# Designed miniproteins, single chains, continued (4): the designs that were tried, part 43

Each design is a single chain, and the fold is of that chain. pLDDT is the mean over its residues in the fold that is shown.

## One batch from the design tools (miniprotein)

Design m13471
Fold by ESMFold2-Fast:
Structure m13471 (fold): chain A 74 residues (1-74)
Amino acid sequence: SLEEVRQLGTETMERMKAAKVPSSVQLQVMEILGELQKTGDVEAAIARLEALAATSDAKTRAIIDELIAGLRAV
């Protein structure tokens, strides 16, 4: 649901802030989630998040992977 997507987004952004993830990566995650809210295209959002995770450090990748798992459950 849209509410579950918003909750996942909020939790993910808080994890990223706590983990000191670069602001550029945080902005990219926000843009991906914003497009998901507009389009409802979960598959496209997951593909973009997987691409971002692949170029990220292990800590950032772990946070993005948790978001992807949450989106697959919605």
Scores: mean pLDDT 84

Design m13472
Fold by ESMFold2-Fast:
Structure m13472 (fold): chain A 85 residues (1-85)
Amino acid sequence: AKEAALVAEAAALGERAVDLALEAARSTDPEEQARLQAELDELIAQQRALAAQLSPEGQQRVLEATAAAVEARRAEMEAALAARE
């Protein structure tokens, strides 16, 4: 029960981090990019701290959820990065 909750929290943080990374890639304002990057760094730190409390199976579930979020956003991320130069 407790580990399932931590897996869900860590996975949600990972998915949000992917979304923030995409938002930062789409931004053309350096100040906004800096703020988004700071939020991203904080979410990644929180996710890693939670993941460190998980079993190997729990960590694998978090990695799979994060990888799925990255894959779902991949085309959008590539387009955002291409649009910046």
Scores: mean pLDDT 80

Design m13473
Fold by ESMFold2-Fast:
Structure m13473 (fold): chain A 71 residues (1-71)
Amino acid sequence: SLSKEEKELFDKASELIAMLSDPNVTLSEQEKEKLKEVIKKIEELTGEKIPEDASPAELAEAVFKAEEKLK
């Protein structure tokens, strides 16, 4: 089962990826840095690498699969 902190990490990743996939939304440099930080923490938890050049859809799929592995 996911801890509360792990669940908040995945929720934040999903939120930022949704913003990234919205063509009417531009992420700030701080938000882009936060997304990179969250993705790195998810990689550390799963031992799986997520491509830095992945599309928003590919990032969303990778994050979803990572969460399923930790359940």
Scores: mean pLDDT 79

Design m13474
Fold by ESMFold2-Fast:
Structure m13474 (fold): chain A 102 residues (1-102)
Amino acid sequence: SEIFKKMAEDFIKAIEDLVPILGEKGKEYLERAKELSKDLSPQALGEIYRITREAIEEAAKVNPKLKKALDLTDQAIQAYKEGNFEEAKKLSEEAKKLFDEL
């Protein structure tokens, strides 16, 4: 599924952007997510989402601006699940801007 691939790529990119904050722990999250992305299923995508969410929560403890990125990420995933790809893209872009400000 093109949507599954896009979602996995977006989650992995979010983890990559958090590696400078999380250090070695961020690299561990990234490797786990990349391994799961090699055999994409709804279950694998769900695990990638959980890893990404945990990485953002850990980074948000260090940088409170990332709490907003976490909220936007959760909203973007909900929009994808509802088939609202325009809203999902907008929310994902807003979250990415917060990562770019790190």
Scores: mean pLDDT 79

Design m13475
Fold by ESMFold2-Fast:
Structure m13475 (fold): chain A 96 residues (1-96)
Amino acid sequence: EKKKKELIEKYREEMRKAGRGFAETVDHVLGRGEEARKDVERAIKKGVKEAEKVAKEYTRLALQHATPTQASGVSISAIGFVFQMEWSEKKIEELK
């Protein structure tokens, strides 16, 4: 069904949007935007477990190298990215 395919692409786009927001926050706080963007692309392809690993690593780096406020921003965007990945994967699975 064509509409089913369009919905799947919509959910994938929401993953990409959340991932971009996370990578932009990492760039702003840590200056590692290119690396974070590549890690986000890999996580979107591999799924939630990879997204969780990427989220934890950049949050850890922010806690070591940034102010508490900046580290909080990275953590919030990381949580948002992982949550969007979980939600979108669940919605895509429901459409199978």
Scores: mean pLDDT 85

Design m13476
Fold by ESMFold2-Fast:
Structure m13476 (fold): chain A 69 residues (1-69)
Amino acid sequence: MATLEESLRRIAEELPGLVDQLEADLKAGADPRKLSTAAIAYSVLAGAAGNDEALERIKRLLEEIDKRL
């Protein structure tokens, strides 16, 4: 098994939890700059994994984060 295939599969499985944590951190008042960096990274990973639902959630979170910058 190629390392890339295993990594992408694992990322796809973990993405919903990462997005849930990002939403929780945003509601808790975490640093918008750190949230923006994490959301951008997660959007790239969601796109690579083909997770359109996670990508849509992340885009909405980025819009909310940008309002706090």
Scores: mean pLDDT 78

Design m13477
Fold by ESMFold2-Fast:
Formats: sequence, structure tokens, C-alpha cells
Structure m13477 (fold): chain A 61 residues (1-61)
Amino acid sequence: MQENLLLAAAIAEQEVRRAEPSLSPEQRARAHDLVAALRAAAKAGDVEAFRRYLSELRELL
């Protein structure tokens, strides 16, 4: 499970990287914070926190 969450976090990071040229500085900072939060939740195995952060990131992008 943790490896699956870490893989999903890596995919989210790639999505941010692709979207970055179209993001404002505030959106980039938020996206970066959300990617860090996703990685932390993945390492902790916190599926509920992971889903919440992923949803926020997807709404931002």
C-alpha cells in the first residue's frame, strides 16, 4: 500500500511539472506544498489525508 501511494505521489509531481508553466506563483507554491503533503501522507500510510490532498491538487490544476 505505501509503495502504491508513493507511486501516486510521484505521478502527481509529474502532473504539477507539466502544469507549472501555466500556474501563477501562488498556485505553484500551493501545488508544491500539496505534493510535499502527498509524500508525507504516503510515507505515513494515511489514505484519507492522501485522498484529500490529491483532490485539492487536482482542483488546483
Scores: mean pLDDT 80

Design m13478
Fold by ESMFold2-Fast:
Structure m13478 (fold): chain A 64 residues (1-64)
Amino acid sequence: DVKNALDKIDDYVSDAFRTLGPAAQTPLQNIKNNAITKLNNGEDPNEVVNNAKTQIDNLINTMR
């Protein structure tokens, strides 16, 4: 459901922020905002979570 999707995305963002530090704040917030928009548009919560996780993993690989 949407609540579980948001909770998972928040956890992924928090974990990535702990790993990457303050320089990741803006790109992580952009990933989260994009995911919220997709959830509000009725996109599948599992797909939204998977896409957000992929974007976060790519960010981690790019910045470190």
Scores: mean pLDDT 83

Design m13479
Fold by ESMFold2-Fast:
Order: C-alpha cells, then structure tokens, then sequence
Structure m13479 (fold): chain A 72 residues (1-72)
C-alpha cells in the first residue's frame, strides 16, 4: 500500500507540473511559479517518506490551480 501511495502522489505531482507549464505558456508565470514551488516541496516530502505533508502540499497546489481558474 505505501509504495502504491507514493506512486499515486508522484503521478499527481507530474500532472500538477503539466498544469503549471500550461499556465506559464499562457503568460500566467506567477501562478505557474506558485504551483511549481508547492509541487517541488511535495516531491521532497514523498522522497523523505512524509506522505502526510506531501498530501497537504499537493492539496495546496490544487487550491492554487482552482483559484487561478476561477479568476482566469
């Protein structure tokens, strides 16, 4: 279960990075940078085995994405 959870979190990190790249490509660099920072911290948490912190950071990144989409 733990290794499956790590794989799932890494997949989520990769998806969020792709979303950040899309924001950057459209000129929303500040939004992209915020997402990238949270995702980089989440990846470090996954590597250290702190899956609770990784989940929280991923959720924060999702919140940044949602807020940005709502504001356009």
Amino acid sequence: HMEEEKKRLREEVERLRAIADQFAAKGYQETADKIRKLVDEAEKAIESGDLENARKLIEQAREVVQKALDAL
Scores: mean pLDDT 85

Design m13480
Fold by ESMFold2-Fast:
Structure m13480 (fold): chain A 85 residues (1-85)
Amino acid sequence: SPMDQFIDQTRQIMSDSGMSQQQIDNAINAMNDAYNQSVNDGNSMYESMMQGMNAVVDTLYNQGVPIDTIIQIQQRMMQVIQQIM
């Protein structure tokens, strides 16, 4: 599915950015929860992917990941959303 591709690419992006496995797992869990809630609320796949991305950003920020690193991860995630959609 497009969402499975987005999850797999997001894991790779975070790994390439030096995130630990625990940081990646926490961010992906938040991403899935936000996406599923957005879909359940009746939002489009695009809007739900955007909510998933926002949840990743918030999770990494709360884990003390540097802002510059988070911005780069967010930009790469946006490129993935644009390629899938």
Scores: mean pLDDT 90

Design m13481
Fold by ESMFold2-Fast:
Structure m13481 (fold): chain A 81 residues (1-81)
Amino acid sequence: MDEKFLEWLRRDFEANRASLERYVKQLEEDLKNIDKLTPQQLLARAIVARLTAAMLRSLGVDPELAERFEKIAEEIEKKLE
């Protein structure tokens, strides 16, 4: 079951790679205006970035993209400290 589900997710990721690349780029742009975001908006972005990176790592796809999402989460987490 899980193996077929992961295969499906991998295919879905490959079909949507451009959308995830666009999304990570949008988050990187949001970081340029990090001082203008509320703590709740920052927390939401950090959670989504962490979950997306964990998903990519679990699927074994695009480690560079996973690292970019992880870096975004780390920078936001430091701001919330």
Scores: mean pLDDT 78

Design m13482
Fold by ESMFold2-Fast:
Structure m13482 (fold): chain A 80 residues (1-80)
Amino acid sequence: SAERELVRAQAEGYIHTLEVIRRSALEDPRLSPEQKEEITRVTEETIKRIREVLEDPDATTEKIEAVYEEGLRRIREILE
């Protein structure tokens, strides 16, 4: 279905963005080792959760987005 294709595309896009965030954080000399470890953990946990939601054939774009947004919120708090 068109919705299922959209859910997959959105999940893949969010996973890619989180992987970019993780790589960028590890290379950023402005971040402490503790911030890098926390960002790595949060990005890995968020990617895992997105993949778990995607295993549900009834998964919605809203469910994927909610997991992604919570991950971004946690990353933002680490950077504050």
Scores: mean pLDDT 89

Design m13483
Fold by ESMFold2-Fast:
Structure m13483 (fold): chain A 71 residues (1-71)
Amino acid sequence: MDEIEEAFKLMVLGVARVTGTPEPVIRVLEEARPRLSAKDISEALRAGEAAGPDVERQVQAVREEIERALK
């Protein structure tokens, strides 16, 4: 439910922080968090990681996955 979903989102973002996800990527996901499911956040994080080490490319990949999820 809503409370369990929110807790899961926060857990996923917390894991991302401790595993070295760049802060700009986390910020974009936090801004969109109320509009995304935990699954959407996980998929966006995976897209960012797949984009490679360039933070700007990671942010772009994450934004593209967010846009897809919100359609």
Scores: mean pLDDT 83

Design m13484
Fold by ESMFold2-Fast:
Structure m13484 (fold): chain A 65 residues (1-65)
Amino acid sequence: MKLIGKNEDELAEGLLKALKESEKIEIKDLKTGEKLIAKNVDEATLGALKLLEKNPDGVFEITTL
């Protein structure tokens, strides 16, 4: 599954949906190309916050692995 988060709310909803369907997800900032792999809700939340801190105006791609 692949989801796009264009804002903080869409990113949060996308993370919850992806983690419900898969034990591993990739979070990618489409503007910078920076990506992180998360294996649980805590890793996903911390990773997303880190990416948002670097690029608050970012568009994020969430991919189930």
Scores: mean pLDDT 79

Design m13485
Fold by ESMFold2-Fast:
Structure m13485 (fold): chain A 55 residues (1-55)
Amino acid sequence: MERVLELLRKGLHFLTDEEIEELAKVFGMTPEELRRAIEEGDLTYERVLELLAKK
């Protein structure tokens, strides 16, 4: 979980392809779904914490 927080602090818009794949796997999403959520502004830091709390 510390790794996920580090990636969030880095900023969702600054993630590499590999970092997107890593986060997508943690959330049970595809990398494409995660990229779409970031691009559409649907995935905020607060929302990510809520998703992690549900697991």
Scores: mean pLDDT 71

Design m13486
Fold by ESMFold2-Fast:
Order: structure tokens, then C-alpha cells, then sequence
Structure m13486 (fold): chain A 62 residues (1-62)
């Protein structure tokens, strides 16, 4: 679950940076969010990937 939370946090920071016009920072956070999501998938399978996606959606919506 920590990897899913990490993915969500990076996605939140990426959206925030993009809205501020800092595309370089946004791209770096998006890449880290994807990497954390893939690591969650490796450790927890499909459920890890779903958890990471849900955490990202919650972080950007909340």
C-alpha cells in the first residue's frame, strides 16, 4: 500500500506543477508515479495497480 500512496502523491504533485506551468517538474513526478505504480503491480499484482490508480485519482480529485 505504501507504493500506491507514493504513486498518488507523485501524481498530485505532477498535476499541481502542471497547473503552475512547470512542465519539467510535472513530467518528473508523472514518471515517478508510473514507476511506483508498476512496482506496486510487481509486488501485489492487479490489486496493486488498481490501488495505485485509485490513490492517484483521489489525490487529484481531493
Amino acid sequence: MELAQEAGEHQRLAVQARRAGDLETAQRHYLRAVQAGLEAYREHGEEGLRAAAEAGAAATAS
Scores: mean pLDDT 73

Design m13487
Fold by ESMFold2-Fast:
Structure m13487 (fold): chain A 101 residues (1-101)
Amino acid sequence: MVKSIEILTDPEKIEEALKNYPFPLPEKPDFVFKIETEYGTIYIPVYGDNLIFSNPAEAAFLAREIPALKPYLGDALLSTKFPYVIKDAKEVIEGLKKLAK
């Protein structure tokens, strides 16, 4: 279950959130979604209208827990290879923003 969604805009918090990311990221993100779950915390950096997941299981989990996002996350991942960049993810980004506090 998703417990909370927060938007990280502070540079120090973004650096801390992404310090253990499993692969190199491009230029600093615009912001990072911090999603707290019963199984741990998921961090999703946002670059314009693009998202990066650390693995496809994170996106699959979100598609399951937020059914309104399922068409956008599930279908995109079927064609996405490592490093799991979801392009033109505006619907997903706006959906997550509406749920953030």
Scores: mean pLDDT 73

Design m13488
Fold by ESMFold2-Fast:
Structure m13488 (fold): chain A 71 residues (1-71)
Amino acid sequence: GPRPLADEEEAAEALGLWIKAQVERGLARSYGVEPAPEIDELEAKARELFENADVSDPRLKAILDSIRASL
């Protein structure tokens, strides 16, 4: 199976993409405009990576649960 370090790097990348999407959505909301369609694609990619990652770290799991609750 994949190495834990590689899984952590992939999860970190996915988290970065998700944070970027949320920041851009929040910014668009603040300016009263609709977010670009690419933001939905970034968010979808992040979710897919998170769902496929072996999230054994309880902190990462808590972050993912928080993300799902805020959406």
Scores: mean pLDDT 67

Design m13489
Fold by ESMFold2-Fast:
Structure m13489 (fold): chain A 64 residues (1-64)
Amino acid sequence: SLEIQQKVSLEFLKKHNLSPAEVEELIARMQEVVEENREKSTELLKEGKLRELLEFILEELEKR
């Protein structure tokens, strides 16, 4: 589920001493990528390709 992905990501980010504001900004950027690419994101979620979805989001963030 999306909630499990968010929890895992937040635990990883906290390990790197990111501020709450930096974590919130990163989550907002990730949500923006998902919304802009909703068809691809929905397809990957339906197929259970959670790793591929995360890699896609990170690649799109690097382009910005």
Scores: mean pLDDT 71

Design m13490
Fold by ESMFold2-Fast:
Order: sequence, then structure tokens, then C-alpha cells
Structure m13490 (fold): chain A 73 residues (1-73)
Amino acid sequence: SAVQLAGEAMGLIYKSTPDRKKGLELVTKIQEALVAGDWEGLLKHLEEGASSIPDPEAKKRVLELRKRLEEVL
């Protein structure tokens, strides 16, 4: 489901973003977009979240989750 994919991505962004404040801001934006049905905003904020992650494997996973969301939205 879209909620499950977004939830996994939010968890990875929060855990893998070194700046806790930035991680929380990104997760909040993703959650607000998801609740509003703002699919363009959701995909944009997931890309921003991936860009905040220095770990290449976690970054890759967020981008894979974003791609799967784009295909089902």
C-alpha cells in the first residue's frame, strides 16, 4: 500500500539523516503530503529525503520506495 511504502521511507529518512531537525522536517512534509493526497509533494519530499541521506544503501532504498510509489499513485 502507499501508506506502507511511505512509512518505510519516512523511517529510513529519520534514521539515516544525520541532522535530526532536518529529518523531522522532511518526515513531517512527507506525512502532510500523504494525508492531503498531494502526490507531487509526496514524491518531491521523498526525493529531498533521499538527498539528505549520506549512506548510499539507505538512499538507494528510499529512491526505490519513491519509484514504487510513483508507479502505484
Scores: mean pLDDT 86

Design m13491
Fold by ESMFold2-Fast:
Parts: structure tokens; C-alpha cells; sequence
Structure m13491 (fold): chain A 83 residues (1-83)
């Protein structure tokens, strides 16, 4: 729904700011865990092609450093916005 999409976008925005401010591995791990959960919820309201692209971004986020994680979450947010 439009409301579910707006909530996912707002959560991803918050998580991007938290990622930018994370200073410890523990803080980073917690934010990434919440980010992955947000992406998984957003996938429930997307088509098959959008879900596949979001799954690729999830895998890249989990394998990336903090600087690249920020960029990948921004990319995931853009994908959700365009859906």
C-alpha cells in the first residue's frame, strides 16, 4: 500500500543517518540488522523483478564495508521509491 511504502522509505532514511553516525562494530551491526528487516518487509509489496534487485542489494550490503553499505541502502531506498 502507499502507507506501507512511505513507512519503508522513512525507515530507510532513518537507517541511512544511523549508518553515517555509527562509530562501533556493534552499532553498525544493529543498524544493518534493522535495515535488512526493513528491506524484507518492503519486498512483500513489490513485484518479482523489484524483489530480485532488492535481494542483490541485500547480499551486497551484508558483504560491504560501512561506506559502501550507506551507498547501497541509498540505492535500495531509490528502488523502493520507484516501485
Amino acid sequence: SPESKAKAIASLDEQIELLKNAKTDVELFKVISFTIATIDEAKKFMNDEEREELDKLKEEILRSDQENQIKLVEEAKKLVERS
Scores: mean pLDDT 87

Design m13492
Fold by ESMFold2-Fast:
Structure m13492 (fold): chain A 82 residues (1-82)
Amino acid sequence: SPEERKQRLLELGELMREISDAAALMAQDPEAGTARLREIGARHPEARPAADSAIAGQEQAEEMAKRAKAMSDAFFAEAQAL
């Protein structure tokens, strides 16, 4: 249904927002950023490869933060259009 599609998009948008925030935290506090990324991967096994990639280094974390932010914004915009 349209309602089920909207709910799924909101859930994906929120997941990407959490990944973006955690990856961005890596630049300020690598220990806290790593802990948040591991927590996200534990709650969402499908996000574990993205979380593990961000943990691999500062450059990877920076790219993941940007990509996840763009995906989050896109999912929320699509949900608003429904």
Scores: mean pLDDT 87

Design m13493
Fold by ESMFold2-Fast:
Structure m13493 (fold): chain A 110 residues (1-110)
Amino acid sequence: SPAELALKMLEEVASRSDEKSRKIIEEGAKKFKEETEKNPNASNEELLELLKEVISEIIEKLYEAGVDPKEIAKVGVELLEAAAEWAKSVGLNEEAEYFKELAEDLREKL
């Protein structure tokens, strides 16, 4: 399902992150899973809005946890690239391009 694909992408980003960042991303993935289980018939647009919320919360929690800004930027790039691939896979092509451009802009500042 689209929700399962998004969850898998979040989990793959977590698996590539350091231990502290991984735990925070895994908490975000858990929240995404719980919300999608409450609404198993969510539209792709509703899943996109939830994914945006989860990514935003992950980044905020990384800052609050005192993770190095360079590491937060790297995690942000990977989450945005994952969101772009997910959006493209479900036909949300304009949102996919938007996430891709944000990831490229952030990567250039690293």
Scores: mean pLDDT 87

Design m13494
Fold by ESMFold2-Fast:
Structure m13494 (fold): chain A 95 residues (1-95)
Amino acid sequence: SEMEKRKERMEEIRERLRREGREWALEQIEEIAGPEAAELFRRLARAVEEGRLEEAERYAREFLELTKDKEEALEVATVWAGLLAERERAREAAA
């Protein structure tokens, strides 16, 4: 099914992100959606990490608008956001 194929693609992206890190994700976003989208995603990730939620929301909206027809870039960004959320939950549990 289409959902199973999507899950397989997202799992492959997750494995690549775990091995190669944020720089690989940014390179993929730039290749697919261009340097403006990659820069917005850098700013979004930094704002999330720093707890600047209003700025993160603004950058997220701008990123979504630039990538609305770039499904592959959105998939990379979604997996990256999931890994960031997992890392924050693990850090909170350890504190």
Scores: mean pLDDT 77

Design m13495
Fold by ESMFold2-Fast:
Structure m13495 (fold): chain A 74 residues (1-74)
Amino acid sequence: SPEALLTIAGIAAQEMYELNIPVEEAVKKIRELLGPLDPELAERIAELLREGYKNNWSLAELLERIREEVERHA
């Protein structure tokens, strides 16, 4: 479901920002959990995590962009 996909992606983003896990570890989690369900969405979310880190987005900005991608692929 879109809600489940958003929850998984949101948790990875929060762990990246709040627990300081490496971006590539968060990307790995997204690929492992979302890849089997939707490989195209998994890669789009992975790119957003990397882009958010590189461009120093706020967690709120990253979560909003993740939501937009999940809703687009619903």
Scores: mean pLDDT 82

Design m13496
Fold by ESMFold2-Fast:
Structure m13496 (fold): chain A 66 residues (1-66)
Amino acid sequence: KEEAEAVAREIGRLLRTLGDALDKGLEVGKKLADEALAAGASKTEARRLAVLVGEKVGRELFERRE
């Protein structure tokens, strides 16, 4: 039972960390997309940039939280 509780706590921690990293990645991606659009990039190019950078930032934040 204690082992099951420890596993549940670890899963909850990982899910919260993932959610936080995803939210921060999305914010950074959105900001860069807005900046790219202001600089004359197409909506498609801005979206691709947002996805690539957002994923990179989110992944880095998630891994840093180890």
Scores: mean pLDDT 73

Design m13497
Fold by ESMFold2-Fast:
Structure m13497 (fold): chain A 99 residues (1-99)
Amino acid sequence: MAVAEVEIPVTTGPGPSTLTIKATPAPVSMDAVLRDSKGNVVAEGTGDSQGVITFKNLKGGTDYTVRLTLRGAEPGTVTVSVSLDGKLLGEFPLPLVPE
């Protein structure tokens, strides 16, 4: 197995927000832990067969951090796209390295 980890800061806009994370190509597994600015875990998610995690009803005007752990069968690059309310915030190419 090969693994990549990343932490991504996300600030929500006014009102409740939807955070969408997509890994391409889809990894064997992807786990996400969403924390507030105080470090409290507010949500956890696991990637679907398409490499997508969606967090809904996030509090507006709030700073979050998402920690992602991606696993693949082999070393390589997986690109993580992060979108808030349908707006792309960033794309993060992540090297999967052997465990």
Scores: mean pLDDT 84

Design m13498
Fold by ESMFold2-Fast:
Structure m13498 (fold): chain A 86 residues (1-86)
Amino acid sequence: SSELEKKLKEERERLAKAIVAKLLGSMLRALNPDDPQAQAMAKLLDDLATAIENKDEKKAKKLQEEVDKLAPQIAALLDEGVRRLA
């Protein structure tokens, strides 16, 4: 494969990660508007998406590690938020 194909794959993977982070952050905010922990986690996900979009690899890695540590709490807040709407 050409160097262009490799760069396009890397760019698609980078953009996909940023989109997922933004979607999770938006869902946390929308589903848990009165939960300060959910709002803080949504902010962290937005900051991660911004770092990825800006190609700040060092900051993106640090923020991803923070998100990974909080992943069970993020999942629990999303589940709880969805349950309130059902």
Scores: mean pLDDT 85

Design m13499
Fold by ESMFold2-Fast:
Structure m13499 (fold): chain A 88 residues (1-88)
Amino acid sequence: AEEEINKLIEQGERAFQAGNYRDASLYYQQAAELAFKSGHPNKEEVFQKAVRNINRAYELGGKEALQGLGGELLLYPIFENIKVDYSL
C-alpha cells in the first residue's frame, strides 16, 4: 500500500511537471483514495498533500485540471483547502 501510494504521487508529480494537470489531479486523487481504503496510518497526510497538489494543478490548469475527479474526495474540499465552486 505504501509503495503503491508513493508511486501514484510520483506519477502525479511527473504529470504535473509535463503540464498534464488533469492527469496529475487524478493520480493525487487515487493516492488519497487508496490511503483511506487501505487504512494507511498516514492517510490524513496523504489526503492533505493530494488536496494541496490538486489545488496547485487547478491554479495552473484551470477547471480542466479537475476533470475526472470524483468519489468521496469531492466531499472533503467543501470543508477546506480546495478553492473550487461546487454551486450551480
Scores: mean pLDDT 68

Design m13500
Fold by ESMFold2-Fast:
Order: sequence, then structure tokens, then C-alpha cells
Structure m13500 (fold): chain A 114 residues (1-114)
Amino acid sequence: MEEAKRILDEARERINKILDEAKKQTNDPVFLEAIDKIKEVIDEGYERMKQAIDEGRLDEALDILVETYKKIAEIFEEAMEKATPEQKALLERTFNEISRVFGEAIRRLRELKA
């Protein structure tokens, strides 16, 4: 279970760095609001996942991780609909970087169940 916590902590730190870097590259209120919403979703999801891991429920932690990713994807989709072409490029890059981190965390947690 300590390995699962380490995986989640590493993922959260990496995603926060990605979001902080995106904040440096935009002054658009819509994009900034999307980043703040994503950070809130990540914080809530990670607290729930850590609780599930502490209780020995790795399958529940995986389900929460997938749900958290889906919520983040929905926030990016909404921001993309309102974005200018240049903002869309930054949004897509930011989402792809976050998606890579989530994919790695999901894979590593699944390996712990095997």
C-alpha cells in the first residue's frame, strides 16, 4: 500500500507542475478558471484515493483515479469550446501531458493488483 501512495503522490506533483507551467503561459480567464477547477478535482480525488488505499481498497482507489481523470477531461472539453485557436494549442498540450501522467499512474496501480 505504501507503493500505491507513492504512485499517487508522484502523479499529483507532476500534474501540479504541468498546471503551474500552463498558468505562466496564459492570461485567459477561461483557461485560468479551468486550471483552478482541475486542481480542485485533483485534490478531492487524491484525498479519496489515499483514504481508500489506507483502508486496503486498491480497486476503489483505481475507480476514483479513473473518475477523476474523466472529470478533468470534461473540464478541458468545456474550455476548448470557448478557446481561441492559440489557446486551444496550449489546452491540448496541457491535457496530453496530464493524460500521460494519469495513464502511467493507472498502469502502475493495476500492476500492484496483479
Scores: mean pLDDT 86

Design m13501
Fold by ESMFold2-Fast:
Structure m13501 (fold): chain A 76 residues (1-76)
Amino acid sequence: SLEERFLERFRELGRERIPAEYLADFEALIDALLRFLRTGEKPSAEEMARAQALWAALGPLLKEIQLEAYEEVLKE
């Protein structure tokens, strides 16, 4: 789907740009979102807490990467 392609591209760009110390939390966020899209399984409270902490630490960077991933997927 478009949403899965977006999340996979977001993952790829994030691996290149996110500081190493946050990559585990970023990977967990992407995995939780992909699982939700594929199976309908909602993120756990722990997964949500990790995501909130990640967005608090890296919000502007994550927004930039998210926008780039979205633009690339829309270009096909």
Scores: mean pLDDT 85

Design m13502
Fold by ESMFold2-Fast:
Structure m13502 (fold): chain A 100 residues (1-100)
Amino acid sequence: MSPREQSRQLFTEAVGLTIRAIGEALDGNFEKAEELAREAARKFVEGASLLPKDVLLEEAKKLESVAPNTAEALRLVAEGRYEEAYELLLRSILESVRKA
């Protein structure tokens, strides 16, 4: 499997985990929702880490207007700032979960 295919799989898994986290929160299962949100953020950062810096910056530019937090997370990964990218994504997912 190419690094791009591995990255796409991890991004798909991260999106699925985010949807499941929202579902758990709607059911009142907030601890499970937070667990799934952390796994989603982790898989996103892992997927992004498999991509070259130039590709990450190109994708961030495309996402800037529609998903600014995701764009910033990609820039942080491109800079090797994995923990900050994880924390930004986790916070963004948890805020979406809390508003559901």
Scores: mean pLDDT 85

Design m13503
Fold by ESMFold2-Fast:
Structure m13503 (fold): chain A 76 residues (1-76)
Amino acid sequence: DRKILELLRTAPSPLLAKEIAEALDMSQQTVSQVLSRLEDKGLVVRYSVQGNRAKKYELAPEFHVEDLKKAVERVT
């Protein structure tokens, strides 16, 4: 989903799946499924927070805004 990638691009810090779901008015289950697919494609990186079982997500550090647009076109 392009909306999740755009949200992560504009976010000031890595986001929890719950925060993404609330920001986009989507179910947490749907967001988790999309994030899993984006991680498999190398578009998103998942972080484990030390001392917390929660996972945070951000855009892959190798993608710039223009490269991200091309990558999103391939998945939509």
Scores: mean pLDDT 69

Design m13504
Fold by ESMFold2-Fast:
Structure m13504 (fold): chain A 72 residues (1-72)
Amino acid sequence: MARAEALIATIRELFPDLVLSPEQEEALKRLVEGSKSAEQAATNAALYLMSELGVRLSEEQFERLREAVAAA
């Protein structure tokens, strides 16, 4: 599974009521693809979710995103 696909799937699992537009999914994919590590990908995605969607991740939710990217 691609790292970006794993991240987006995990975001949908953690926030089932969150609707991502195609443009927001594309932005998240670019952030993950531009990241050098799973930690950086999770950090960039968390910042995007907070700044653009008003969604703040718990420490546990952040770790789940990092693990999903690392496993992909």
Scores: mean pLDDT 81

Design m13505
Fold by ESMFold2-Fast:
Structure m13505 (fold): chain A 137 residues (1-137)
Amino acid sequence: MREKIIELVKLKEETEKWFDELDAYMRENQVSDEEARKLLIEALKRVEETVLKILDIFNVSPEVKEEVRKIFDDALEKIKTSSVEEAAQIAEDFAKRVNELVKKALPDNFAVNYIVSSILDKLAELAVRAARLVRER
């Protein structure tokens, strides 16, 4: 159990640090709409990898992990053809869906639910900020 919590905290810290670095990069470099969209796609893929690793650490069933992958794949396809403003809404919608699925799979694991929710909230906030940076040009 202790080793699982340590790995969970490490994954959260690494993902949040990466988001902070990405946010700083977008602010400093006046990224284009296309670049912002590509960076949001990378952020979404990073979150998918992190969530799937967390579910694997806590022995969640393959069926739940496949459902999470389908939710992320759907969001990725939508973002590829969306504006950056639309991408923010897509990120919020998928974050809600993934959070609800994780809560259903691990209802008594408050630490996992809290950390997954924190990561998903950070991703949604990043998408909203990216949309604002593009709009303000």
Scores: mean pLDDT 82

